# Designed miniproteins, single chains: the designs that were tried, part 38

Each design is a single chain, and the fold is of that chain. pLDDT is the mean over its residues in the fold that is shown.

## One batch from the design tools (miniprotein)

Design m1314
Fold by ESMFold2-Fast:
Structure m1314 (fold): chain A 85 residues (1-85)
Amino acid sequence: ATVVLTQVGDNKVKVENLGDKEVTVVLSDGSEITLKPGESVVLDASDLKSVKVDGELVAYFGGEVLSDNVTVELKDDGSLVITVK
């Protein structure tokens, strides 16, 4: 699965599910948003805690990737692409 994170404002991040699996966005208050394939959400960057793909934690925001089965790519436009095998 492929997840793209893009800074879209002063303190906002767009999370896009460009893959074929469900993505769960975990917020700092512990609430969760489910993104189906092709869905996206815009969040305050301070609210974004982590991303799960297919129920597994694959990214932690702070610059750390918690899974060894994940590829992370920072694009020239400032977007972060997370690919899970």
Scores: mean pLDDT 69

Design m1315
Fold by ESMFold2-Fast:
Structure m1315 (fold): chain A 60 residues (1-60)
Amino acid sequence: GLSDAELRELAERLGVSPRQVRGLIRAYEEAGEAFARALGRRDLGLSEEQWELLLRAIAR
């Protein structure tokens, strides 16, 4: 999983809070990629590029 430092850096790059990033990671783990992507777009306004950046960090 991501360290606290990696989580904070990712949150800054995405323009969201660390809590919001943790929420997206949980959505990905519990409900899958499609649900987490839709949540990121709807609730956080993430672009496709921002989603791909998050996905590369968590899908390893």
Scores: mean pLDDT 83

Design m1316
Fold by ESMFold2-Fast:
Structure m1316 (fold): chain A 81 residues (1-81)
Amino acid sequence: SEKEKVEKLVKEALKLMEELKVPKEIRDEFEARAKKILEDPNATLEDVEKAFKWTVLQLSKIDPEKAVEFAKRMGELFKKV
């Protein structure tokens, strides 16, 4: 279901942020956004994509190399769902 795809992508994004050592402030804000998405029964893959794009934008201001790696790996995950 789309809900299961949303849950999987959120979980993988959080894991990836931990692996890439994304700053706590960006991670905490993404987690807050992800929680709202997971609590919304009408949440879609588009909502996850918007949260993802926000994260890439914030990371690009601090660490462009991590932003590129996060975008690449998340893009690959989106193709598999």
Scores: mean pLDDT 81

Design m1317
Fold by ESMFold2-Fast:
Structure m1317 (fold): chain A 82 residues (1-82)
Amino acid sequence: ANEEKLKALKEQMVAADLQELAEAEAAGDKEKAAKIAFQLGNFYANEDKLDEAREMYQKVLELTPPNHKYALAAKKNLELIE
């Protein structure tokens, strides 16, 4: 696949994940919402979209207690972002 096709596929995946995140938040499913937000944070960080990655990791911390596995991982990843 060429770079333009990969970009389009990534944008489609992000849009789908953002929709699922919104649906999980509306349903009060904090565990599912935190998982999706953590996955989006990792995706944004891998794409060097560090502002968006920070927003998603911060959302994980809002949705979970401090000792939750996603909270611990998000906190570590936030410390690694420049």
Scores: mean pLDDT 85

Design m1318
Fold by ESMFold2-Fast:
Structure m1318 (fold): chain A 67 residues (1-67)
Amino acid sequence: DELAAARALLAAADAEVEARREEHVGKLTPFTRAALEAVRVGREALDAGASDDEAVLAAAATLRRLL
């Protein structure tokens, strides 16, 4: 189930970024930056008119590519 796997991956990445956001003010690792970029790609896809499923898959693909 590609969509479910993509959602799980993004949820884990988003949760990690959110949990460390306040502690790491102005201090992002390359790994955290990859996660933030993936979320940004998904958000931009939604703004461009993509469905939630399309946005999730695009963000997950970006995260996998950057890692």
Scores: mean pLDDT 71

Design m1319
Fold by ESMFold2-Fast:
Structure m1319 (fold): chain A 80 residues (1-80)
Amino acid sequence: SDRQLGQQLLRQGIQYASQRDYRLAGDLLSRGGDYYRRSGDYSSAAGLYRSASIQYRLAGDDDRSSQLQQRADQLEDLAR
């Protein structure tokens, strides 16, 4: 299911973040957020996009960081 794929990508993203592979961690966390969004879990999707934003910032990718932060903010508004 989309939720199970999102959970798997979240676990992988956390693992790569702990290894300081920030760019790959950001990619995995943002993809996980996409799967949670498809499953209708907007709260979890927003959380993963926020985590991905932080990882991209640590990788020096400010543009992607800003894009993921904006997506997280939009989903938080929809989850209200």
Scores: mean pLDDT 89

Design m1320
Fold by ESMFold2-Fast:
Structure m1320 (fold): chain A 87 residues (1-87)
Amino acid sequence: MVPPWAGDEETVAERLLRRARELLEKAERSEDPEVRLQLYRAAATLAATADVLKPSPEAKEIIEKASKVAGQEPVDQGRASAEILLK
């Protein structure tokens, strides 16, 4: 079945990418190491999901920056989430 947002100008991928960017910027401004790590993990997960749905240079840049701090696991989780959404 076609999802309710299919054909919209702002796709699910674009919304996820925007949120990932906001989380990355918030992580870069955060002084608390634990909060910073959690924000980088969230940004990596959302950017990875967005990149699977709609590949973009911006999504890849966010993944690269966030994964340097949070590691590969959040990226793998984001990719797995996208596979469920593409079902």
Scores: mean pLDDT 77

Design m1321
Fold by ESMFold2-Fast:
Structure m1321 (fold): chain A 87 residues (1-87)
Amino acid sequence: MEVGVGLTGLSEGQAEGIAALGRKMGGSARVVRGAATGVGLGGLSEEVAFTIAQQAEQRGGGAAVIVDGEVVYEAGDGARATALARE
């Protein structure tokens, strides 16, 4: 089972913190800088992925969770977040 998380609307510090947390949990992380700074995460459990996505949404950002190529959660600026969740 392949679980990806995409987050957008983050500060650089928030993105780096989330990436470090994803790596600490045994997953992969990629920080994408641009007009909207974001993070792509992989290799996480579905439960952890949803927790991260919901916390990002509560902060006013975009969030998406993909499981086995299917979008199972999308919130806020979700289109950009969904793109970051795909590898």
Scores: mean pLDDT 74

Design m1322
Fold by ESMFold2-Fast:
Structure m1322 (fold): chain A 86 residues (1-86)
Amino acid sequence: IPEKIIKKVGEKLNVEIEIVKVEKLSENAFTVYARIKETGIGILFDIIVKSETEISVNVKSDASEKLREEIEKAAKEAAEEVAKEL
């Protein structure tokens, strides 16, 4: 599930996102440490699977406010798409 969300985020932003580490906090909660491969910008995704149709993603990054907002939007859209595929 986390890997599918990150892949869709990269596709939506037209960038390659490298997953550095996935930390499983529970069956339904994951922290993904990632970076944009081209720039080295770090991104942390907190992913919570709330139900079969609802996945929450919070984004933390050293990116500019504009890029962070684009990542957050892509993450929300990716989470909604992955939830529909479950």
Scores: mean pLDDT 78

Design m1323
Fold by ESMFold2-Fast:
Structure m1323 (fold): chain A 92 residues (1-92)
Amino acid sequence: GMHAELAAEGIKQLLEAQGAKAEYRAEGDRGVVTATGVSPGAAIGAMGAGIQVELHGGEAETKLKGDELTVTLENVTEEGAREVMRVAESAR
């Protein structure tokens, strides 16, 4: 829903701040972020954002394949989305 979109935008901003090229797509109630040119540090940051989603009652799945990253977000709460935005700000 709306919170998955906010969290996905935060992850996109985090990845782009670290030099990656990221895209967001809404798939029903899921948010999906795909990125290329992802550094190990950017991948760790995205994983941290996913953990914040899960700690606040949502679901996050992170897949890293070489320098390509996919983050899938479901059932994101408002608090989870806010914490993702804080992680994104900390990575700048």
Scores: mean pLDDT 81

Design m1324
Fold by ESMFold2-Fast:
Structure m1324 (fold): chain A 95 residues (1-95)
Amino acid sequence: MAEAEELWREGRRLAQYALQVTQPLLNGEDQQLTTPLEDLLAIAERGLELMREAVRLFREAGDEASARRAEEELRRLEEQLNRLKELVDAMKNKK
């Protein structure tokens, strides 16, 4: 199922990239971002969208094992991204 696997890999890459480059902010580090934060959030959202489409395609193909595995990873990344968004918003509001 090349299309579902490709969408999954690309979506995961985008989501992990956004999580990775924002991780130093959680540690209180003054890391310089090469990409604006709002663009990083957009990249992460696009990644999650591609991962959701991959889950749909796995199910449509009858690959329930891959669909469930992908869905669990998707939920984990969504949870991490939401926590990062909450922390970033808290940092901005404290100025």
Scores: mean pLDDT 76

Design m1325
Fold by ESMFold2-Fast:
Structure m1325 (fold): chain A 83 residues (1-83)
Amino acid sequence: TKKAKEYLEKALKYYEEGKYDEAFEYLDKGIRALIEEGKRELARELTRRIAEAYAENTTNGVLNKEAFNEKVKEAVEEVLEKL
């Protein structure tokens, strides 16, 4: 069983449950596992999409956490489809 897929599936589950702290912990573990498994392009895609979601959902230095987390969830789902 590949660790990146396991961690990203757990991150997705926690995002769906509204447990954003746990979701972020597994997201970080998933990205690190993608790098360790040689899936650096997927790790870069996911990291870029998280950065774009942060930029798009930040106004006057204030982050819309709900909208940000919804976009991160979408990015995780799309990366999981490629695993």
Scores: mean pLDDT 83

Design m1326
Fold by ESMFold2-Fast:
Structure m1326 (fold): chain A 83 residues (1-83)
Amino acid sequence: LRQQLELTLQRLATKAAQATKDPKVRQLIMQLSSAVQNGDLESARQQLDKLVEEVSKTADEDSVKEVTSLAQEVKQLIDQLES
């Protein structure tokens, strides 16, 4: 689970960074990674939602769909980690 979560987070970070040049996206990726590392799963979910919202403001529709899909995978992995 942890290894799969790390890999999915890396993919999400890469796709979000490619989708937009918004510095807020970079900040949210750092906050998300920190929250996951600290076990603050509530904060991680909040940062994930903010990341998807921020990407949707400047990225094309296909990029938004890909980022949203990866974000949903991260949420599912976080939920499994809480179980």
Scores: mean pLDDT 80

Design m1327
Fold by ESMFold2-Fast:
Order: C-alpha cells, then structure tokens, then sequence
Structure m1327 (fold): chain A 87 residues (1-87)
C-alpha cells in the first residue's frame, strides 16, 4: 500500500514536475501563510535547476508531498523514493 503510493508520487513527479511543485508550495503556504505560493514555487525550481545534488532534493520534495499520506517514517519514504528513481 505505502510502496504503491510512493511509486505513484514518483511517477507523478516525473510526468508533471510543475504539478508536484505547485502541490508542495500550497502545503508550505498552508503551514506558513506569510509565504507566497509563487515565491515558493520559484525557490523550489531554482533548487532543482542549480543544486549539484538535485536528486537528493527531488527525493525530499516527493517525500514532503507524501508526509501525511503514508504511515512510513521520513527515512523509509526517502529510501523507497531513491530505489524507485534508480529503476
């Protein structure tokens, strides 16, 4: 069940990266209303484009999307995301 949800999130990111960025930005703004969704989306895109470890940031981004949807802890989620991305 959780592995299927993680695989779906990875596939969603690979097919619609901007959609995942938008969803994560909305989640961040919901937790901190002082943030602007467009500014958060720009910051995420800049990190993905300019970070030499962009794969680690991609794993963190997908993991954040899943945080309240699966019973696995963050380390378990990250390990599964990494495994799926390496396929």
Amino acid sequence: KDEELIREAVEKYLKDRDGVIEEVAKMLVEKDPSLKEEDVKKAIRELLENDPDKEEFEIELIGFLLQDKVSLNRDEIRELIKKILEE
Scores: mean pLDDT 77

Design m1328
Fold by ESMFold2-Fast:
Structure m1328 (fold): chain A 120 residues (1-120)
Amino acid sequence: MSLEERAKEFADKLIENYQDDEAVEKIVEEMIRYLEEHGLTPEEVIRFIKLLADYVLEKLEKSNLTPEEKLEIARTFYNAIKKIADYFAEKTGDPEVKERIEKVLDEISDKISEFLKKQL
């Protein structure tokens, strides 16, 4: 399965299960395991996170969900992405890689905020 298809699959699972904290935690653990088992580089992890963000936002934009439901899904998604980003930032031990991951997380936070502002 391509990185793009796997990101879409995980995005769909997060949206479907956003009200189930235990299911969300399991999905996050499955994403981390997937990234580790495939030996993805920091650059590929960053690409995966960006693809996941784009797919979630696209799904929310096309959905008939309420603004409140979109906010809850976006919050759940951001927390999931942050957990993945924090895990890989700590694992690398490289300050430059950590800074790059943190900048990507900030970019995603800004995109989510802009998206939610347009929905409210």
Scores: mean pLDDT 83

Design m1329
Fold by ESMFold2-Fast:
Structure m1329 (fold): chain A 110 residues (1-110)
Amino acid sequence: DTAISLIWLGRYYIQQKKYDEAIKLLERAIELAKDNPFVLAEAYSELARVYFEKGEYEKAIEYLQKAIDLYPPKTDEEKARVYRTLAEIYRKAGKFDEADKWEKKADELE
């Protein structure tokens, strides 16, 4: 699947801190995967990560929420990881009340 290959290449560019190149690849993956919610969720999760690394925390929250809406976490371990990721992004955005809310939700699962 070309969309999956673009997501993997995007992950590679994120590791190299080539964020603008990663964004272009992930946006193309979204276009190709529009009818596949699992692959779309993966692409949105990687966009959330790249925007977090760039310090664009509001975009990181938006894309992570899109990923969760398309393909929700199913296990308590997956939910706790996602909730802690949300808490971290909210904390970086200076939204401490929202960060505390998500951290508490994660703690209740462990």
Scores: mean pLDDT 86

Design m1330
Fold by ESMFold2-Fast:
Structure m1330 (fold): chain A 78 residues (1-78)
Amino acid sequence: SIPPEILEKGKLLEETVRELFRQALADPATAALLDAAALVELQGRVAKEVVPHLATWSEEEIREKAREVFEAFLAELR
């Protein structure tokens, strides 16, 4: 079973990622750069860089690192 604290942080990460995707896709120029392959790669980076740390990072650290991963990836596409 997953500890309640980790489950709560997992939901926070899901909500943060959903919000970041919504913001990115709201800009037509950014949306044009985010094809299906790019979306899969971005989700993979979040899974690699954030998910392993859910037990150790605070809610703010999870939000900040997810944002950093998104910003770095979008910068690579520009």
Scores: mean pLDDT 80

Design m1331
Fold by ESMFold2-Fast:
Structure m1331 (fold): chain A 96 residues (1-96)
Amino acid sequence: MEEQRELMRKEIVLVGVLGGFSKEQIRRVLENMFLPISDEELDYWIELAKKAKPYIEAGDYKKAAEALENLLSVEEVKHIAENFERLEEILRNLLK
């Protein structure tokens, strides 16, 4: 249960950063999903996601996972990238 919740938080932050969401928008999505996170952890994960973004856009999922300090596996990063449009729409709907 906790490992799945942690994965969802990381996925939300990564999708949010890839979609150009602000920190406040990402926080609102997390709150609406009942997945609260500390400000320090949110800032840290956003910075890692920003470092990973150019690698994801280039299709280099191995370097993207390394930039994320392996908080997400290569397969998880690839899944997020391949499903990005659907995941971003879900997050935008949670901001309403």
Scores: mean pLDDT 85

Design m1332
Fold by ESMFold2-Fast:
Structure m1332 (fold): chain A 65 residues (1-65)
Amino acid sequence: MKGKNSEEANAAVAKEVAPLLVGQSDDKADEASAAALQAMSEGYAAKDYDKGVEDAVAAAKEALK
């Protein structure tokens, strides 16, 4: 995960997901974080950081729903 694009992607996901975790239980926060990390890993493996960010945020929102 070297390079500006992956750091920018990580920062973007953290910025979008952090407010969604406010008021959630530790179990729900962990579930959402795990889902986001999984989606980011898939996007990074595909060399698609923009998709990784989009999928990570969507996965976190779905886990918290």
Scores: mean pLDDT 74

Design m1333
Fold by ESMFold2-Fast:
Structure m1333 (fold): chain A 76 residues (1-76)
Amino acid sequence: VDELIEEIRELVEKLPEEYKKIALGEVEGLEHAVQQGNLELARFYGRQLVETAEKAGKPEVAKELRELVERILEAL
């Protein structure tokens, strides 16, 4: 899971600066939820992260983020 969170951080680096700051906060929330084993909270932050990438005009990044988030949720 730590490897998947790292890949998510690398994808977030591709976002415009204003959205990157928001997305990094969402990644922190996702990582915390995963550490707690809180599936509902992890799903919430994962969804917010994908929406942030879509709002940033990066649908390709949003797609990759969704795939990585799904893999994290399956591991919980």
Scores: mean pLDDT 85

Design m1334
Fold by ESMFold2-Fast:
Structure m1334 (fold): chain A 91 residues (1-91)
Amino acid sequence: MLTEEEIEEFIEALREMLKSGVATERQKELFEKVKSALTEEEKKELMEVMKEAAEEYEKNPELPEEELEEELLERLKKLLLEIREKKEKEA
């Protein structure tokens, strides 16, 4: 199960990657760790959030990219925290 610290690290890694346009080795390791901790169903939920954010960007190109990026990061963080809380309740 992902810790709150690992979720925070993942979101910070995504924020940095979005701003720089490149992924570091550490960021790739965090992505693989998150991927390994998620079920196929949870991965689909994550992909759906990313898809919805991409569609919102295409529909609202006048909005600043930074605002759309922060909205995406907030939605991903919320989803991962909800997955974590669900797994804690089952333990």
Scores: mean pLDDT 74

Design m1335
Fold by ESMFold2-Fast:
Structure m1335 (fold): chain A 91 residues (1-91)
Amino acid sequence: AEEELERALELMDRVYRETMREVEELVKQGKYKEALLTLEIGKGILGIIYGVALTILKKLNASDELIERLREHYDRLIAELDKKKREIEAL
């Protein structure tokens, strides 16, 4: 359960970093529509990782603490992507 949580957090962090890097590069090129699409794709992938990880943790009878750590991490990454979306939409 703990190992599956740690792996899910690592995968989410990687998707977040790759998404933000690509978005920043697209913004520098003035490709705002492509940047917004990249953010939405990144959010979608994070949602898939979260959903699969949550299902696995529940099947493993993971503690409420582990499930909450997964949710809190997911919510934080989504909030950061949503913040970036608002910044781009203001351009």
Scores: mean pLDDT 90

Design m1336
Fold by ESMFold2-Fast:
Structure m1336 (fold): chain A 80 residues (1-80)
Amino acid sequence: SVRQQVADLLRQIASLMPSEESKEELLKLADEVGKATSLEEATAYLVRAARVVGKEFEKMSDETRDQVNLLLQQASALLQ
C-alpha cells in the first residue's frame, strides 16, 4: 500500500539520522503513517518527519542530506 511504502521510506531516513532521538521519533512517525486512515493524516506525519530531519541537517554530510532529501521527495510524491 502507499502508506506502507511511505512508512518504509521513513524507516530508511531514520537509519540515516545522526542522533538516536531523531531516529526513534522517525520510527514512531513511520508506524503512525502505516496506521493512517487518510492521505491527509499520512501527509501530516510526513510534514512532522521533515521537521525532525531539518533539525539534524547541520550534523549530516552533503551525501547524507542529498539521500535524505531524495527519500522525503519520494515519500511526498507517493501521497500526491
Scores: mean pLDDT 87

Design m1337
Fold by ESMFold2-Fast:
Structure m1337 (fold): chain A 88 residues (1-88)
Amino acid sequence: SSMEREKLLSELEELSRKFRELGATRTARNIDEVAKLLKEGKLTISEAQSIVKNVRELLKEIEKGSDVELNIGLTDAFLRMVIWVAKK
């Protein structure tokens, strides 16, 4: 639904800001690209929900100070894969 899409876009914008605040600018840009793909209808609502859930779980570990560099790298790798699949 359009309401669910708007909610997911707001959540992606919040996640992008948080990763930018951590200095993970590449990861933040990849979250921005996911938001763009969702706006363009290249991601389903279900796919975007899974992406937001996975990124939030990784962010929680980063915010706890758990393997910060590794978890930022994993988030970036996951997002790059998602973007690649959505753009082909």
Scores: mean pLDDT 89

Design m1338
Fold by ESMFold2-Fast:
Structure m1338 (fold): chain A 72 residues (1-72)
Amino acid sequence: SPEANRARIMGEASLGIMRMGVSVYKKAGKLEEGIEFVERERERFKETEKDPEVVAAFEEEARRLIEELKKA
């Protein structure tokens, strides 16, 4: 549906922003700040998005990025 397609596009855009931010923090060696950034993006996304599949995909990627930062 048009609504589902819009949610998917907006979800992909939000994921792109989160991934870019994490990349910047990793390059700067600011791992703790990178984790805080991901946690803030998770809270923001939960407030604005209602599609359960889109929310689940975002939560999974956020968790993965936090794990990646903790191991760096």
Scores: mean pLDDT 82

Design m1339
Fold by ESMFold2-Fast:
Structure m1339 (fold): chain A 73 residues (1-73)
Amino acid sequence: DILEKLQSSDPETRFNAFLEILESDEFSDEEKLLAADALAQSDDEKLKKLLKEFLETNDLPEEIKKIIEESLK
C-alpha cells in the first residue's frame, strides 16, 4: 500500500507517502532512509519543490536530510 504510493507517477502522492513513512513508528530508520532514497532518485520538478519546502520547515534526521539535499543539486 504505502510502498506502492512511493512509486506513484503523481508527485504529491509520492511526497505524502514519504511523510506518512517518516511520521510512522511502524517503519525502521533503514526503511525511512530507503523511502528518502526513492524520492531522491526522481527528476520531477514539483516533487523537488515539495522536498525543498519540507526541508526548510521541518527538522529531519541528518542522514535523511543529506540524501534529499544531494538529490536537489
Scores: mean pLDDT 77

Design m1340
Fold by ESMFold2-Fast:
Structure m1340 (fold): chain A 72 residues (1-72)
Amino acid sequence: MEYSKEAVLEGIKRAKEEYGVSEALAKAAEEGAKEGGSGEKLQEGLEKGGKLGASDEEGAALGEAINVAAGE
């Protein structure tokens, strides 16, 4: 599924503010969103964030927040 860039960025903001997702993971996801807002580019950003030491729980929280924002 392709997400709008705005919906992905809103989800990332919520993940940082409500779920305590790290700045490093949020920044990697933002880079993925800026590449086209597609699900594939977002997934690449999340994988890059994981390799930078982000926890699986942070990744799950970020993904959930983005899905909620995209569905609203």
Scores: mean pLDDT 62

Design m1341
Fold by ESMFold2-Fast:
Order: structure tokens, then sequence, then C-alpha cells
Structure m1341 (fold): chain A 85 residues (1-85)
């Protein structure tokens, strides 16, 4: 991968991780009723990150983009749940 693609991948990973931590903290502070908004925010950040990876050519197909979006969202939810506990 090019240095530009590595930078894009690192930025995307950081953005999703930061969003997951923020989502977990929001649920920890506000209780379970915060989950719908937290999940929606994390889903939006996962989509943005997948779009950035696709634009940078890290992911080369629309199907690959969808797979990466889903994976980032699932891992982000796991992180958010651990932070919320």
Amino acid sequence: ASPEQIEAAQAAAKAVLDAARAAGEAVRRNGPSAWPAAEAALRDKSREAADALYAAGVVKTPRGREAVEGTMFAEGLRTAREVAA
C-alpha cells in the first residue's frame, strides 16, 4: 500500500475508535436509553470511514466497502459496549 493509503487507513481506524469510545461514554453517563443515538452515530462514522477508504483506493469494490463498513461498525459496537460497562 502507498503511504497515502496507510494514512487513510490509520485515520479511518482512529475516527471509528474515537466514535466508539464516545458512544460508550454517552451510554455510561445517560443509561441504556442513549444506545439508539450512540449506535446511529457509530454507524454514521463507520460509513464515513468506509467511504474514505474506498476513495483512497484501500478498498477497491463496492462490496468490499460494505464489508469494511460492517466490520468497523461491529468492532466499534464491541468497544462501545466495553466502555459502557
Scores: mean pLDDT 86

Design m1342
Fold by ESMFold2-Fast:
Structure m1342 (fold): chain A 79 residues (1-79)
Amino acid sequence: GMTALEKAKARVRELIEEVKKSQDSQDVVNGARTLFGLALKEQSAEEFAKALRAVGNYLRSQGRQDLADEAEKLADELA
């Protein structure tokens, strides 16, 4: 079966696809895609969780509470 980290990375890939299909501004879409993409490069659960919290803070600042909550939930599951 998949590890918790592998499952969380698969969910992040789904969130990237949802962001690509969103009606958000190009700046918000590009920012979210970049930050999620950086998180996917992390090799440790600790650094991945830290990166996801940074993505969550960005998304909340852009009014995307739904995506911020998803990112923070994934980070909490790995902490």
Scores: mean pLDDT 83

Design m1343
Fold by ESMFold2-Fast:
Structure m1343 (fold): chain A 100 residues (1-100)
Amino acid sequence: MVMPPGSSVEETVEALIAESKDPRIKEALARILEIAKTLPEENKNFILSRFALIAYLAEQNKLSPKTLADMLRKELEKNKDKLSEEQYKELLELIEELEK
């Protein structure tokens, strides 16, 4: 790969997925990335930066997947107006999977 280490938000999330030790957090990050890739560039970067940062902070502090789910739900609620109803539903379903 020829790109210098000024990686895109997408590449940063892919690195976090690779380094994640909790399989539930790893799956959640992968699903967030998949959903974000269906969005316009600005919305994609916003979702990835906010949700990936929350997941990264949860993992750095060794928080449970349930705590991560609570943090993500609060962020989703705050930014519901920036998401389509379908995107909101997909992210909510992902968050519910983390709680179980």
Scores: mean pLDDT 72

Design m1344
Fold by ESMFold2-Fast:
Structure m1344 (fold): chain A 67 residues (1-67)
Amino acid sequence: SEELVEKAEREALAAYLAALEAGASVDQAVTAARNTLLKQAEEARKQGDEEAAERLEKSAAGVRPAP
C-alpha cells in the first residue's frame, strides 16, 4: 500500500539521519537506509503486497548520499 511505502521511506530517512548524528560516514548512513527499505520490502512480499515490495526495492536502489 502507499501508506506502507511512505512509512518505510520515512523510517529509512530516520535511520540515515540517526547514523549521521551518531558519527557514521555517509556511506554507512546510506547502507543503513538501504537495509531498512530492503527489510520492509521483504516483509511486504511475504504478505503478498508485491506492489509495495517493488516500490521499496526501487527506492533502495535509488538511495544516494546526501550532503
Scores: mean pLDDT 78

Design m1345
Fold by ESMFold2-Fast:
Structure m1345 (fold): chain A 116 residues (1-116)
Amino acid sequence: SQAAAREREREALVEELRSRHDAVQQRLQDLVDEGKMSAELALKASEALINIDEVLLLARLQGDKEAEAKARALRAEVEELLDRLAAGEISEGEAEERLNQIIRESEELIEKLQEK
């Protein structure tokens, strides 16, 4: 049935996002264990990535290509921040400020997508 096919597509997308999330959570734990970020900063990075994945899920389900592109850009920005933290090229304070901005932007995108 169409409903069963649509549900399988949704389930496959959710599983893809979970797999990506698990890989990033492991990276965050490794950075904390190596002393390259605090556990508190890792929780903020995790929150940003969870919000971004929600934007991506909602955008893809609604066919909102602009919101999908914004979610991908925000994810790339978080990954760049983690790379810079790992290399010692950015302070925790600078990373926290950028993560707070990303969290705010992703929350605004979620709100707009939920209003549709």
Scores: mean pLDDT 83

Design m1346
Fold by ESMFold2-Fast:
Structure m1346 (fold): chain A 57 residues (1-57)
Amino acid sequence: SAEDERALEGLRKAAARLDELSEVEKRALQHEAQHVLATSSDPELRALAQEILARLA
């Protein structure tokens, strides 16, 4: 869906900048990734969200 495509693009851009993000931005990204895992069934989006959460751990 267009919503999943926008979420995927947003998470990809955030992941590319992960080491440059502030603690506040990392927390916001963590919440967004968790929201994706709670609401999306898209396998690519879910895989990216899990990768982001692993990198933030």
Scores: mean pLDDT 83

Design m1347
Fold by ESMFold2-Fast:
Structure m1347 (fold): chain A 60 residues (1-60)
Amino acid sequence: DRTYSAAEEEALRRIIRLVNELMTEKGLSSEEVGLLVAEIRATSPSLEALAAALEKINEE
């Protein structure tokens, strides 16, 4: 919250866009996206790593 670096803010914007794309383009529910985010964050808690993982899933 407001303590994010510029890189973390950019990663947050990417995550928001990718979550919206997963829901609208891939047809995932908000619950399914939430579970996916939780799983990724269990192994890699950085916002940049989360954004990269979601981007790979969205491109598949």
Scores: mean pLDDT 74

